# Designed miniproteins, single chains, part 37

Each design is a single chain, and the fold is of that chain. pLDDT is the mean over its residues in the fold that is shown.

## One batch from the design tools (miniprotein)

Design m1264
Fold by ESMFold2-Fast:
Structure m1264 (fold): chain A 98 residues (1-98)
Amino acid sequence: SEARAEELVRAIVENARKAAESEDESKKAAYFTAAQLLAVEAVIEGHDEAAAEGLVGAGRVFAEAGRVDDAEAIGRFAESLGHSEAAEEIRRLVEEAK
């Protein structure tokens, strides 16, 4: 479902945004983990493009927030899910934010 794909993209990005905005280490880690788990759910449901789009969005959020290590971690996670093009885009976003 296109609506489900859009919901998953939005949820991944929103959790990344909450992780980037949080000052609490445990909440930061929880939102970061939630973003990754939602991308896994997208893959399991057959919404591979939504997983890729959501992870690029998460990587952009972290790069723009100056959270370079978190953005790079999302890039490596995208690569581990077989989304090499998404990982490449995230690396580009990290370089652009420097």
Scores: mean pLDDT 90

Design m1265
Fold by ESMFold2-Fast:
Structure m1265 (fold): chain A 100 residues (1-100)
Amino acid sequence: MNEEDAEKLRKLIELLEDDTEENREEARKILEELKPEVIEKFGKLFTEIFNEEYEERARRLEEELRRAEEAGDRERVERILEELRRIVREAQLKALEKLM
C-alpha cells in the first residue's frame, strides 16, 4: 500500500472517532478517493482482527446496548456506544498497521 492511501485511511479513522455531520461528509469524500482494492483489503484485515480479538466483547456490549435502549437510559446508551466506538477504532488502527 502506498503512503498516500495509508494517510487517507488514518484520517478516515480519526474522522469516525467523532460522529458529526461535518466528519461524515469529509469521511464520504475520502472513501470516494480511495481505490476499491485498498478498501477491500483494509475491510478484510479489520474483520479478521475484530473477529479474533473483539467479537465476544462487542457482542456483549451490543446486548447491553439493546437493554439500555429498551429501558430508555440515554446516558447508558451513550457510554456503551463510546466503548463500541473505542474497540472498533482499535481494530481499525491494527488493520492499518498490518497494511503498512
Scores: mean pLDDT 78

Design m1266
Fold by ESMFold2-Fast:
Structure m1266 (fold): chain A 95 residues (1-95)
Amino acid sequence: SPELQEAVAELSRVLREVFAAERDRERRLELTRRIREITEEVLASGLPKEEQDLLYSRRVAELLLEHMEETPEIPEELRERAREILERIRELEEK
């Protein structure tokens, strides 16, 4: 789906900006660890590729929102973008 590919691309952009904004090394390492765990769980799910992309994107967007709630130093603009991506992914899951 072109809509899914665009949502995944935007999520990747937000993820890079969150990592760039995160000043704490240990928080960056924890975020990296949790993304790795999400990736491993999604791959282990056995779901079709498009469903794996949806599941991965939803879980990563949820993780980024959780991380940003714990890290007020990260710009609010990135939180809003992550919320918009999560809403878009949820709409795609219902189609």
Scores: mean pLDDT 85

Design m1267
Fold by ESMFold2-Fast:
Structure m1267 (fold): chain A 108 residues (1-108)
Amino acid sequence: SPLERFLEAMREIEAELRRLGASPDTVAEVGGILGDAFVKLVELVNKSTDEEEIKKKADEIIDQAVNRIRELLRRSGALTDEQIDRIVERAKQALKEFYDELIKEKKS
């Protein structure tokens, strides 16, 4: 399911953060940001009927989550800029893939 694939992506991101030396608190905060974005995407797709509005708001939700993760990881000081970029790109991809699957299920 889209949920199972998203949860697997979250676990991979959290495991990578731990390997890179992020604190347990930082890992938990990243998980919280991803979980918040997940909830907002599900609510958006279930509540809205305008395809253009859904797409625009989904992009805003994803960009907000990505920016929050980037700023959190920069402030933590545990990761290099290259490592932050890699984590942020993985998070963005996971959220975009999850959104795409939600839209496919809605159209089915």
Scores: mean pLDDT 88

Design m1268
Fold by ESMFold2-Fast:
Structure m1268 (fold): chain A 100 residues (1-100)
Amino acid sequence: SVEEILKRIKDIAYTPVEIVLRRRGEEDLLAELKKKIDEKVQSIKPLVEEFVRYAEEHLTPEERRKALTEFAGSIGNKLAQEALDELAERLGVTREELIA
């Protein structure tokens, strides 16, 4: 479902952000960054709905599973990178320093 794919995108985006914030002792920023990820995920909901509809109409169950998995992974990782870049800017560090 659309909601399952949106949840998967959020989970993929949250994971590296949570790890970085816990490692740095900056967990107080977690709620704000998760909210920004949630807002980004909601902004792409029409794109997710269109892709899910396409996959349901045109792909076999096996092709659909692969396509939706790859789509969710791609979007989730991109949102994670954007959130980590924003976090690095806010903390005055490079991305490389942030994830070390």
Scores: mean pLDDT 83

Design m1269
Fold by ESMFold2-Fast:
Structure m1269 (fold): chain A 78 residues (1-78)
Amino acid sequence: MDEERVRKLVGEAVDFVKENYDKFNKKSMEVLEKYDKKLVELGEEFREASEEERPKLVEEIEKVVEELKKELTKAIEA
């Protein structure tokens, strides 16, 4: 079920980006690129991870998705 959780978290991030895309400025685009790279790296780690390590990576992905939403909101408001 960890893969399903990761897909749900990534889906939430994608939906957030789509909902706010018309409000994006240069700063928000830079934030998006930064967190996209982090999520790709974590996704690669997750694929290579053991069953025991996957829950920790899910928590890290959830944290990164939450930070992405927060930083994008801040950048849009700036």
Scores: mean pLDDT 79

Design m1270
Fold by ESMFold2-Fast:
Structure m1270 (fold): chain A 56 residues (1-56)
Amino acid sequence: SVPQETIDRIRAIYESLPESAKAALLRYLLRDPLGRAALEQIAETDPALAALLAQV
C-alpha cells in the first residue's frame, strides 16, 4: 500500500548512509506506521535490510 516513489526515496537514503547510521534510520522509520509498512515491503526483496530490521 506504500507508493513506489516513497519506497524509492527510502531506498536511496538507506543506500547513501554509512552502516553505523542505517540502524538509526530503521528505528526512526519504525516509529511511524507508514515508515514501518515501507520497510516491511523493502525487506521482502532485500535480505540484508530484512536482517538489520530484525535486530532493531
Scores: mean pLDDT 81

Design m1271
Fold by ESMFold2-Fast:
Structure m1271 (fold): chain A 85 residues (1-85)
Amino acid sequence: MEVELTLYLKLKPDMTLEEAQKIADDIIKRIEEEYGGEVLERSVTKDHIVIRARFPSKETAEKFVNDVKERYKDKIEKLVAQFVE
């Protein structure tokens, strides 16, 4: 069953807006190209990234969240993932 994911990323204090934007762009590209997801909403500041996306399954969305955790562990202070079925 399709799921909607709201991903909230709190970024480390020394991040620039340009770095946050590049991270968000990479994440969106991966949602669309690797995970078969659809991005519904995006908000980017130097302090946080919020992405809402629809995924084909909860398993796919969970794999995506784990990929983000590993890939950006040095840039992210906190990650919150909220699933709606």
Scores: mean pLDDT 85

Design m1272
Fold by ESMFold2-Fast:
Structure m1272 (fold): chain A 61 residues (1-61)
Amino acid sequence: SLDEAAERAREVARRLLKDGHDEETAEQGGRMVARHLAGPDAEVKAEVKGDEVTVEVRPKA
């Protein structure tokens, strides 16, 4: 589901931050996971700012 895609993406981004990766790497990792799980029919928004991770997955349109 789209909610599961968003949750997985947040988890991956937080893990990358915990492992010492920078915000850009964590954001990219989360975005890729969300896109892979949600598929082409979804809009993905992923942002990492400090320790704040935001991922939103919505139907396209």
Scores: mean pLDDT 82

Design m1273
Fold by ESMFold2-Fast:
Structure m1273 (fold): chain A 108 residues (1-108)
Amino acid sequence: MKPGYKLEIEVEDGTLDRAGLRAFARLVKEAIEKNEEIEGEVPSLDRGTVKVKVKATKTDSPYNEAILKGGKLTLVGANGSRVTLEFKEGEKARLADPDALIAALDAA
């Protein structure tokens, strides 16, 4: 049975296009593969870079979980659509499906 992962994602405010999304996806994959906290910077459309911190922890559960912490991240799709993820210090938002998110980021 494949073990699940808990992802904790913390970002600075920024807007990511396809290039920023690819850089973000690489950080997420690296955190999962190494089972550790990875910190990096990704390209942003509204500022030079956005700092991203991703912590991956293996769980004893088959469930995958993603938790967003701090910051505001706007994702720009190929058709110019915008999806905004925002959360406040001390608040956490769950991503519905971390595997689908990773697959979508890989496709970007």
Scores: mean pLDDT 65

Design m1274
Fold by ESMFold2-Fast:
Structure m1274 (fold): chain A 89 residues (1-89)
Amino acid sequence: VKKLVTEATVTLGASSVTEKAKSTLTDEDTGEVQEREFSVTSSHTGSITIPASLTVTSGDTTTTYKYSPAGVLKPGETKKLTIEQTRTK
């Protein structure tokens, strides 16, 4: 089982979203840990809704995402959130 934890700071502007994030990927079968940091700016207008959880199934793979805190991010706001991703076959 692989677990991905992302700590993100999301800033919503008038016409853009900026995400600064640190992701930690743990392979629970091998004990390997990989870290990645990134910063992404994308065009966006309006509010963003952050769900508490989202489950996606593709073929034999199920991926579950948990977001903390969930809620609505409005233009001019900054949120720090943790995203936990678990992938199961």
Scores: mean pLDDT 75

Design m1275
Fold by ESMFold2-Fast:
Structure m1275 (fold): chain A 91 residues (1-91)
Amino acid sequence: MENIEKFLVKKVKEKFPDHVSKQTAAIISLIPFMQRAVDDALDKLAAHYKAQGKTLTRDQLQQILDNEADPLARQLRQEILKKVEEEVKRL
C-alpha cells in the first residue's frame, strides 16, 4: 500500500505541477505536521495492542498502519490522509 509520505508528495505535486521550487518548499514545511500525525496514530495502535497483551516495535506498528492491517489502523491512516490533503489544500 502507498505510504503516507508518498501520498503527501503526490498531493503537493498535483497542487503545484509546474513549480518544482514550490513543491520542495511545501513538502519540507508539511513533513513535521505529517510526522506528528503518524506518531499520534502509532501511539494509539501501541496502546490498543498492549491492551491485548502484545508489545510491538515501532516498525511493526508502522507496517500495521501503512497496510491498514486492522480496523483501527485503517481508521487512523484514513484520518492522516485526510488531514494531509486538507493541509496541502490550504497552501
Scores: mean pLDDT 84

Design m1276
Fold by ESMFold2-Fast:
Structure m1276 (fold): chain A 92 residues (1-92)
Amino acid sequence: LLKEAIFLAKKIAEEKKIKLSPEVIVAAGYEAVAKLEGKELSKEELVQIAIDYAKNIGEPLSRKEAEELLKKNEKDIKEIVEETVKKLKEEL
C-alpha cells in the first residue's frame, strides 16, 4: 500500500507538471495512506518522514531544511495527497 501510494503521488505530480523533491513525494504518500486509514499525520511527523527518507538516500536534510521544504510545497502536497487518496480508494 505505502509503495503504491508513493508511486501514485509521484505519477500525479508528473502529470500535473509539479516539480517536487523525492522526500516531499514520500511524505505525501505517507499522508495519503494515513488519511485512507482514517488517521492524520502531524506536520512534525511529515517532517520526520522527509528527514528519514533523505538520510536513507544519502542526501540528509536538517530539520529546518525539511520544515522549509514542506511549507514551501504545502499547497501542492495537499492537492497530490487528495488525488492519491481518491485513486487508492478506487483500487480498493
Scores: mean pLDDT 81

Design m1277
Fold by ESMFold2-Fast:
Structure m1277 (fold): chain A 65 residues (1-65)
Amino acid sequence: SEIEEALKLILNGEVDKGLAILEKIVKEEPEKREEVIEGLEIVYLQIKDEEHKKKIKEFIEKLKK
């Protein structure tokens, strides 16, 4: 799935690229918002880089309203 591919990019350090894909998915398919948030919350627990964690957290908060 495109969500899984985007989350894999984030795990590999391509955070901005992965987040851009996820933003497009949520814009085009709003029903996938909850799936995107769930995947990002799981990935967030695996990220060690503090700057990457901050970007992911801010994106999750933006998606939650």
Scores: mean pLDDT 86

Design m1278
Fold by ESMFold2-Fast:
Structure m1278 (fold): chain A 60 residues (1-60)
Amino acid sequence: MKVARVDSLNIVGADKKALEAFVERLVKEGVSVVEVPSEEEISEEAREALEKAGIEVRVL
């Protein structure tokens, strides 16, 4: 199980193309969990895209 820590997906969530490319890259790299420092740093769209791809989102 591979974990990725990211500082701000809320900005990426504002650009849907960048978000889609980011999610595809994480899936290709075998990432199963994404950790964010707070809920304010992940948009609902980013969370949904990650969860739909089978990636768990964890707020620290």
Scores: mean pLDDT 76

Design m1279
Fold by ESMFold2-Fast:
Structure m1279 (fold): chain A 81 residues (1-81)
Amino acid sequence: SMEEKDRQATEIISEETRRFIEETNLDILKETPLESLSKEQLEILIKAYERALKKLEELNVDKSIIDHVRKELEKAKEVLE
């Protein structure tokens, strides 16, 4: 069902967020500006978004969820450049 896919999408995003926090050894708030992150932290975040996006695409989740994650990935890449 769509509800089951949405739940799986939320779990994937949460898992990648937890991995990012663990790998960066940071107590990161959702509102932390990307510009305040180190280059190393930004690279870890980009990889986390790329992994999440791949898993979400494999699950065929709603385009709106995929578009949201893709937009966040592009923002992180722009800051890293």
Scores: mean pLDDT 70

Design m1280
Fold by ESMFold2-Fast:
Structure m1280 (fold): chain A 69 residues (1-69)
Amino acid sequence: SYPEEFLEAFRYYDRDRDGTLSPEEWGRFKEAAEKGLNQPLELEDIVVNSPLTRPVSLEEAYAYWQSIK
């Protein structure tokens, strides 16, 4: 049910292919998505204010992707 373009982007940054994004991979995914879409993100302030020590799931990454589309 996810768009193919989102899955391709997610897999590109999921370098270890475990189905999740590490905090470092997540940072790169967000930066690339923001620059590609040239859109400011207000909702991202909530996520950025929470230190992530765990991997980001496909569902969480997709919620972000939809917010910047």
Scores: mean pLDDT 64

Design m1281
Fold by ESMFold2-Fast:
Structure m1281 (fold): chain A 94 residues (1-94)
Amino acid sequence: GTEAYEAAVKGDFEKTARLVAEALRNGDALSAAPGIAAMLLKGDVEATARALSEGYRAGNKEAAEQAFDIAAKMSGNPEAGERALELARKLAEE
């Protein structure tokens, strides 16, 4: 939502990651995607992975993967994206 976008604009990526995780827990891929894209643009693999893992843990795997696909196209950082996705899957299995 608006709060996730405003947090990202202010450089508050901890708040952005929290709001992304909340959206993914609710199955809201479209609200999560801009925050994920902002984290990927910075190359913040760990924050992106933790937020994505919350979607997997909530049983919203499809929403998490859809949000990631949209965000990866927006970010232009496929290497950071792939690393984040691999780490997210591993964290969700623990």
Scores: mean pLDDT 76

Design m1282
Fold by ESMFold2-Fast:
Structure m1282 (fold): chain A 78 residues (1-78)
Amino acid sequence: MERDILISLMAMVRGIYRTHAETEEEREAARLVDRAIEAARAGNFEEAARYLREAAELDPDPTGKRLLLRLAEKAEEL
């Protein structure tokens, strides 16, 4: 259940990036979140956490960065 919730939260964050991505960095962050979702669905939560941290590094928005880092921390706990 925690896995499904985490994947759903990642998908929600991806949706936010898709509707609000105006810069190339934001678009690349969205692609990395897509990679994280793919890894999580495959059961590779360590890989998912890595992609989320990479997306956070690219995100110029402090709120987006914080959300991605929290998701990475949750993935690392699985």
Scores: mean pLDDT 79

Design m1283
Fold by ESMFold2-Fast:
Structure m1283 (fold): chain A 98 residues (1-98)
Amino acid sequence: SAEEKRKKVLEKLIEEAKERLEKLKEELKKEKNKEYQEIMKKALELGRRYAKENGLPEEVAEAVLLEVAKELYKQNEYSEEKLEEVAEELARTFRKAE
């Protein structure tokens, strides 16, 4: 059924997100830049908060927001507002998939 196929796709996304998240957390443990560490910690906290408030898998939200925060920081474009916009768009996308 279409519902069964959606569940399997979601399970795969969660599994891939868990692997990605573990790699990002391991990179963060080795990081020496305190500002970057604080930004990544805020991204994790935001991901967990949005996941709880919107019924998303925590691992998916955390992985996406860490990757976005990392990219924004490298591009010298990081802001909390931009990160929150990504979190809201992710939540909106998952709500529509229900």
Scores: mean pLDDT 78

Design m1284
Fold by ESMFold2-Fast:
Structure m1284 (fold): chain A 68 residues (1-68)
Amino acid sequence: MKELELEIAETLKKYIDAALSEKERGKAKDLKDKAYELLSKLGEDVAKKVIQQTEGLTQKLLAAQASA
């Protein structure tokens, strides 16, 4: 469980960095898809905690994509 939580946090950080770097837009999409796949493995409650522990921008981006 802890290893998966760390992988999600790192993937979300990479996604934010890539999204902020316009040169890496393609990588941002791949990292976003990977983050969603990893979040789905933890279940909804744990995913919410991971999102809240990362940057508010990450929460905003994920909420917009998840129709939440």
Scores: mean pLDDT 62

Design m1285
Fold by ESMFold2-Fast:
Structure m1285 (fold): chain A 73 residues (1-73)
Amino acid sequence: AGLAEAEARGQAAMARIREVAAGISDEEFARLKAELPTDEQMGEAALRALYEEGDREKAERIAAAALRVALES
């Protein structure tokens, strides 16, 4: 039960990130890539925003940008 439930929650979180990613303009994406040029830096920034800054919206936008980089690679 636990793994399947965690997987379902992960899929729901990913669906939200995909929606945010679809809302990111090419200009905003280019700005994020300029500030955080590697997927590692984007990942670290997203974790800091979520756990150190408490800014979930910022974390979700950075995660969405990282997802877009991964899809383009």
Scores: mean pLDDT 72

Design m1286
Fold by ESMFold2-Fast:
Structure m1286 (fold): chain A 65 residues (1-65)
Amino acid sequence: SPPLTEESRKAVEEALKEAREQIEQGAERIDLTFPVPVPTELVLRLASELQKYIPPEKLRIRQRD
């Protein structure tokens, strides 16, 4: 798992904010791309939170190259 950094924490916070805004607007699908490596625990936590609103097959979380 990648180490926890301020950049990774910020990326998760921004992704969550963006996803929540899209859900509020009625989005049925969320595609998220992290610009930096994010610890697996934070990815799983984010996915669990979003899966309350969106089925797993409609949620994609990716790492940028």
Scores: mean pLDDT 76

Design m1287
Fold by ESMFold2-Fast:
Structure m1287 (fold): chain A 87 residues (1-87)
Amino acid sequence: STSDVLQALRDELLALREDPNATRAQYLAAVERTLAALEELLGPDHPLARGVRQILDWLRSNPNASREQWRTALGLVVHGLDVELAR
């Protein structure tokens, strides 16, 4: 179901956010997978899909961002998924 996919993405992002060895490449790949899934399930114009795209664009534009800034960005994606899962 859509909820099962969103829950799996949420769990992946949370695990990555709490992993002290997680790389920027892993963060980017996880956000890219999340965006692709949201665009397929909800459509590219859905507010959550657009929000995740903005976060992905920020991550790509800020290669020197700190680990804490990456963790904050992932937290925003997780928050968006939590809001959608509560509908």
Scores: mean pLDDT 87

Design m1288
Fold by ESMFold2-Fast:
Structure m1288 (fold): chain A 82 residues (1-82)
Amino acid sequence: SFEQAAEELLSYVAAHPEETRARARRMIAAIDERLADPSLSELQKALLEEMKRLFQLIVDGRATREEVAELLEKIAELAKKI
């Protein structure tokens, strides 16, 4: 379930805060580079924006189980649309 996935992710972040924040910052930078591509579809842009939101919550230390679960579900739904 997305709630269980969110709990597992947040437990990992809590156990490894410096490592997970550093990885999240690198992912945000990579996403920003991808978002500069004018050939991206609206679905690809939406997917990247939601992924960026998730990593930003990790960087800011403000990620809640509910917010992470909702973002993971939204990311999964967008990814299925291809």
Scores: mean pLDDT 88

Design m1289
Fold by ESMFold2-Fast:
Structure m1289 (fold): chain A 84 residues (1-84)
Amino acid sequence: SGLEGARKATEAGEEGAKRAEEAGEKGKAEEAGRKGSEGAKRAIEEGEKGGSLGASSGTGGAIRAIGSAIDGAIKAGKPELGGG
C-alpha cells in the first residue's frame, strides 16, 4: 500500500501549497502559514501510512507546502496591525 500513501502525501503537500498561495493572494499571511503547515502535516501523516515510499513523498510534500506558506506570507505582507 506504499503507492497510496505516496500519492496521498504528494496530493496533500500540493493541496497545502495551493491553499497557502491562495491565502497569500488574499493578503492573509497568517492563514498562508497555517494552510501550508496543515498541508505539510497531512503530507507527513499520509506518507507515514505508506511506509518508506510514502515517507519520502511525505517529506517532499511537506517541503513544498512549507515553501508555499513562506511565499504566500511574503506576498501577503504582514496582517493588518492591531488585528489582535
Scores: mean pLDDT 76

Design m1290
Fold by ESMFold2-Fast:
Structure m1290 (fold): chain A 64 residues (1-64)
Amino acid sequence: MIGAGTGQGEWTPTGTAAQSSRQTVTDEDGKTVLLDMGAGQGENPPSLTSPVPEEARNPQPYAT
């Protein structure tokens, strides 16, 4: 294959189409599974996980 640009790789979801296009599904065991909509062809889709600041990692500093 020589051609690598057919217009499918040029996808810019912008803020509307990719704000919350992620879905969470539960398997038969009752576990929550992250379901990627597969909307990232040609470009890496945005991370499903939000950026967690250091404060959010340990919200209870009152332990000591």
Scores: mean pLDDT 46

Design m1291
Fold by ESMFold2-Fast:
Structure m1291 (fold): chain A 101 residues (1-101)
Amino acid sequence: MKTLKEIQKFVMQKVDEMVNAESDEELDRILEEFKKELYKIVKENNLTQEQMERIALVGLIHALMADVPEEKKDLVIQRFTEVVDEIIKEYLKEKNLPLKT
C-alpha cells in the first residue's frame, strides 16, 4: 500500500506533467492516465473522502505555484478538479456511501 505522503508525491508529479503539457491532446492523455492510476490507488488504499479531498488540495496548490502562464494554470486546475471530483463520486457510489458535505 502507498502511504499518504507517497500518494501526494504522485499527484504533484502528475500535476507537473499536466502544467508542462505542450498540447491539449497531451494534456488529455496525461489526465486519462492520472484518472486510471488515481482510481486504482484510491481503491487499493481504501482512501476516505477526507483523504481524497486533502490529496486534491495538495495537487491544486502545486498547480497554483507552477511557473507557467495563468491560462495554462486555469485549464489544468479546471481539468484536474473535474477528474478528482469524478473519482470521488464514482468510488463512493461503488461503495454505496453518501457524499459527505
Scores: mean pLDDT 81

Design m1292
Fold by ESMFold2-Fast:
Structure m1292 (fold): chain A 64 residues (1-64)
Amino acid sequence: SDEEAVKDLEKKLELLLSKMNKEEQLAFLEKVEEDWKKKAKETGMEEKMVKLVEEMLEKLRKKI
């Protein structure tokens, strides 16, 4: 499901973030968010999927 795909992405991003300091984590998440917004616009990604990813990225940002 879309929710499972987002959960898998979250786990992969958490693993990458665990190797970074706080400044690197913030810069990385900002880049991921910008890249995702561009991809969503270019591909006409489903609004539900876009919202799930945005919520996941916001959750990760709050943990920093």
Scores: mean pLDDT 81

Design m1293
Fold by ESMFold2-Fast:
Structure m1293 (fold): chain A 71 residues (1-71)
Amino acid sequence: SAAEQAALARLRAEAAEALEVARKLIDEHGSTPEQRARLEELERRLAEAETIAEVRDVLSDLMALIGELQG
């Protein structure tokens, strides 16, 4: 539906913004190798995500990583 397509586009934009926040935190403050690997996997998962549920899961995991990176 048009509503689902709009929701998917919005969630993809939110996930992309969270991804950029995580990248900036790693670039500015550093990270563990495990955190860098998690970011790389989340970038891959976001690129491959086709559903609202998949994008929402990636966004949730990105927010968790951001929380860890902030201390």
Scores: mean pLDDT 88

Design m1294
Fold by ESMFold2-Fast:
Formats: structure tokens, C-alpha cells, sequence
Structure m1294 (fold): chain A 75 residues (1-75)
């Protein structure tokens, strides 16, 4: 199943980006690209609605931005 395989690959890339701490602009850009690619696949698979995916990614990105802001403020 190409859809499932691509989702698993993107999920692994997401995990690796989270593990990296997402402290650089380059890592944050990669995260946004991974989430942009995952959205259509998850929606097409019927796992989440567009609204649900947008809400979850917004919450996740808000958490990432908060951590980066704290790290930058302490530097």
C-alpha cells in the first residue's frame, strides 16, 4: 500500500525532527513540509478530517514555537 508506506516514512521523519529538538529554522521548515505532505494522505485515508488535522498540527506547531522562543530568550 503506497499510501500507508509513505505515511510511515513521513511519520518516521517527523519523529526524527522532534528528537532533534527543532531549534533551528531549517529543522522547523522541514517539520512544516512533513506536516504539509502528511495532511492530504491522512485525510485521503479517512483517518482524520481536514479540520481535525489542522487543529492537531496547529497545537503541535504552537508547542514547538513555544519551546524555540524559550530557548532563544535564554540564549
Amino acid sequence: DPLKEKMLKLGKELDELIDSGLLTPEQQERLEKVLEELGPLIIEAGLLTEEQYQQLTALFLAGVRGNVAVARARA
Scores: mean pLDDT 71

Design m1295
Fold by ESMFold2-Fast:
Structure m1295 (fold): chain A 55 residues (1-55)
Amino acid sequence: SKEEKILEVEVEFHKRVQAAVAEGRAQGLPRDELNARLFEIAKEYHKKVDEIEKE
């Protein structure tokens, strides 16, 4: 169902955000660079949810 697909995308989004934050901190990534990565992850998440809802 669309609901199951959206839930899967939400779980993936959460995991990607947590991984990016952990990896960025471990590497000493500048805050602006980490924020840019998080913004791209969020943008991809919103795009995927929108595409599923339009199916």
Scores: mean pLDDT 85

Design m1296
Fold by ESMFold2-Fast:
Structure m1296 (fold): chain A 63 residues (1-63)
Amino acid sequence: MNTLPDKEAWLTVNPVTRKPNGRIALAIDGYFFTSFSIEEARKNRDDLVRLWGQEVEDVLDKV
C-alpha cells in the first residue's frame, strides 16, 4: 500500500508580474484550482498552510 498523499498542491507565481502584487495559482491534479494575489495569499496564509502544508509558507516567503 502506498503511503504517499493522494493529492498534490502546486503553487505558481505569475511570471508576468514579478512584484509583490503578483498572483499565486494553486492547482491539485484537476481537483481544485484557484488564484490569489500575493496580498490575499499572505492575508489567508494560515488557512493555506493548514490546507496545503508549510511549503505554502515557504513559497510566499520567497515571493
Scores: mean pLDDT 50

Design m1297
Fold by ESMFold2-Fast:
Structure m1297 (fold): chain A 89 residues (1-89)
Amino acid sequence: IVGIVNLIRGRMLSAVQAGDLETAARLAEASLPTLVRWGRSAIENGDTKAVQAIIDTLRLGARVAEQAGDLELARRLREAAEELEKLAS
C-alpha cells in the first residue's frame, strides 16, 4: 500500500512541478475514495507508515485543489484527512 500511495503522491507532485494543477487536482479527486478505504484498512491493521503516507497525500491533494480553484474538492480532501487522523488517535 505505501508504495502505491507514494506513487500517487509522486505523480501529483510531478504534475504540480510541470504547472499542471488541473491534472494534479483530478488525480487527487480520482484517488480520494481509494485513499480513504486504504486509510481505514491501514488503521485497522496498525500500519502507521501507511496511515501517515495516506494523510500526507490527502493534505497535498487539498492544497493542490485549493491552488487550482476547486475549493469544494479541497474541503472534501481536508475533511477526509481529519477523519483519518481522528480514527488513528
Scores: mean pLDDT 84

Design m1298
Fold by ESMFold2-Fast:
Structure m1298 (fold): chain A 80 residues (1-80)
Amino acid sequence: MSLEELIEKAAEAIEKGDFEKAEEYVRKVGELLNDPLGAEIAFGISLIVYGVLLVAGKSEEEARREAARVLREELRKLAE
C-alpha cells in the first residue's frame, strides 16, 4: 500500500466514523515516513477540529468530513 493510499484510507475511515481504523492507518503512515510522532500529532489535530465543529453545532457528518480534510492536509505536509 502506497503513502497516498494510506492517507486516503485514514481519511475515509474518519468520514465513516471508524476512528480506531483511522488511527491504524495514521500509524502506518508514521512508520512509512519514519515520523510516528508527526503522524500522531496530525491525527490529534484532526480530532480537535472534529470536536470543535461538534461544539460549534455542526452535524456529525460535516465534522467528520472536515476532520478528514484536515488529516489529509496534515499527513501530506509530513511527506513534503
Scores: mean pLDDT 88

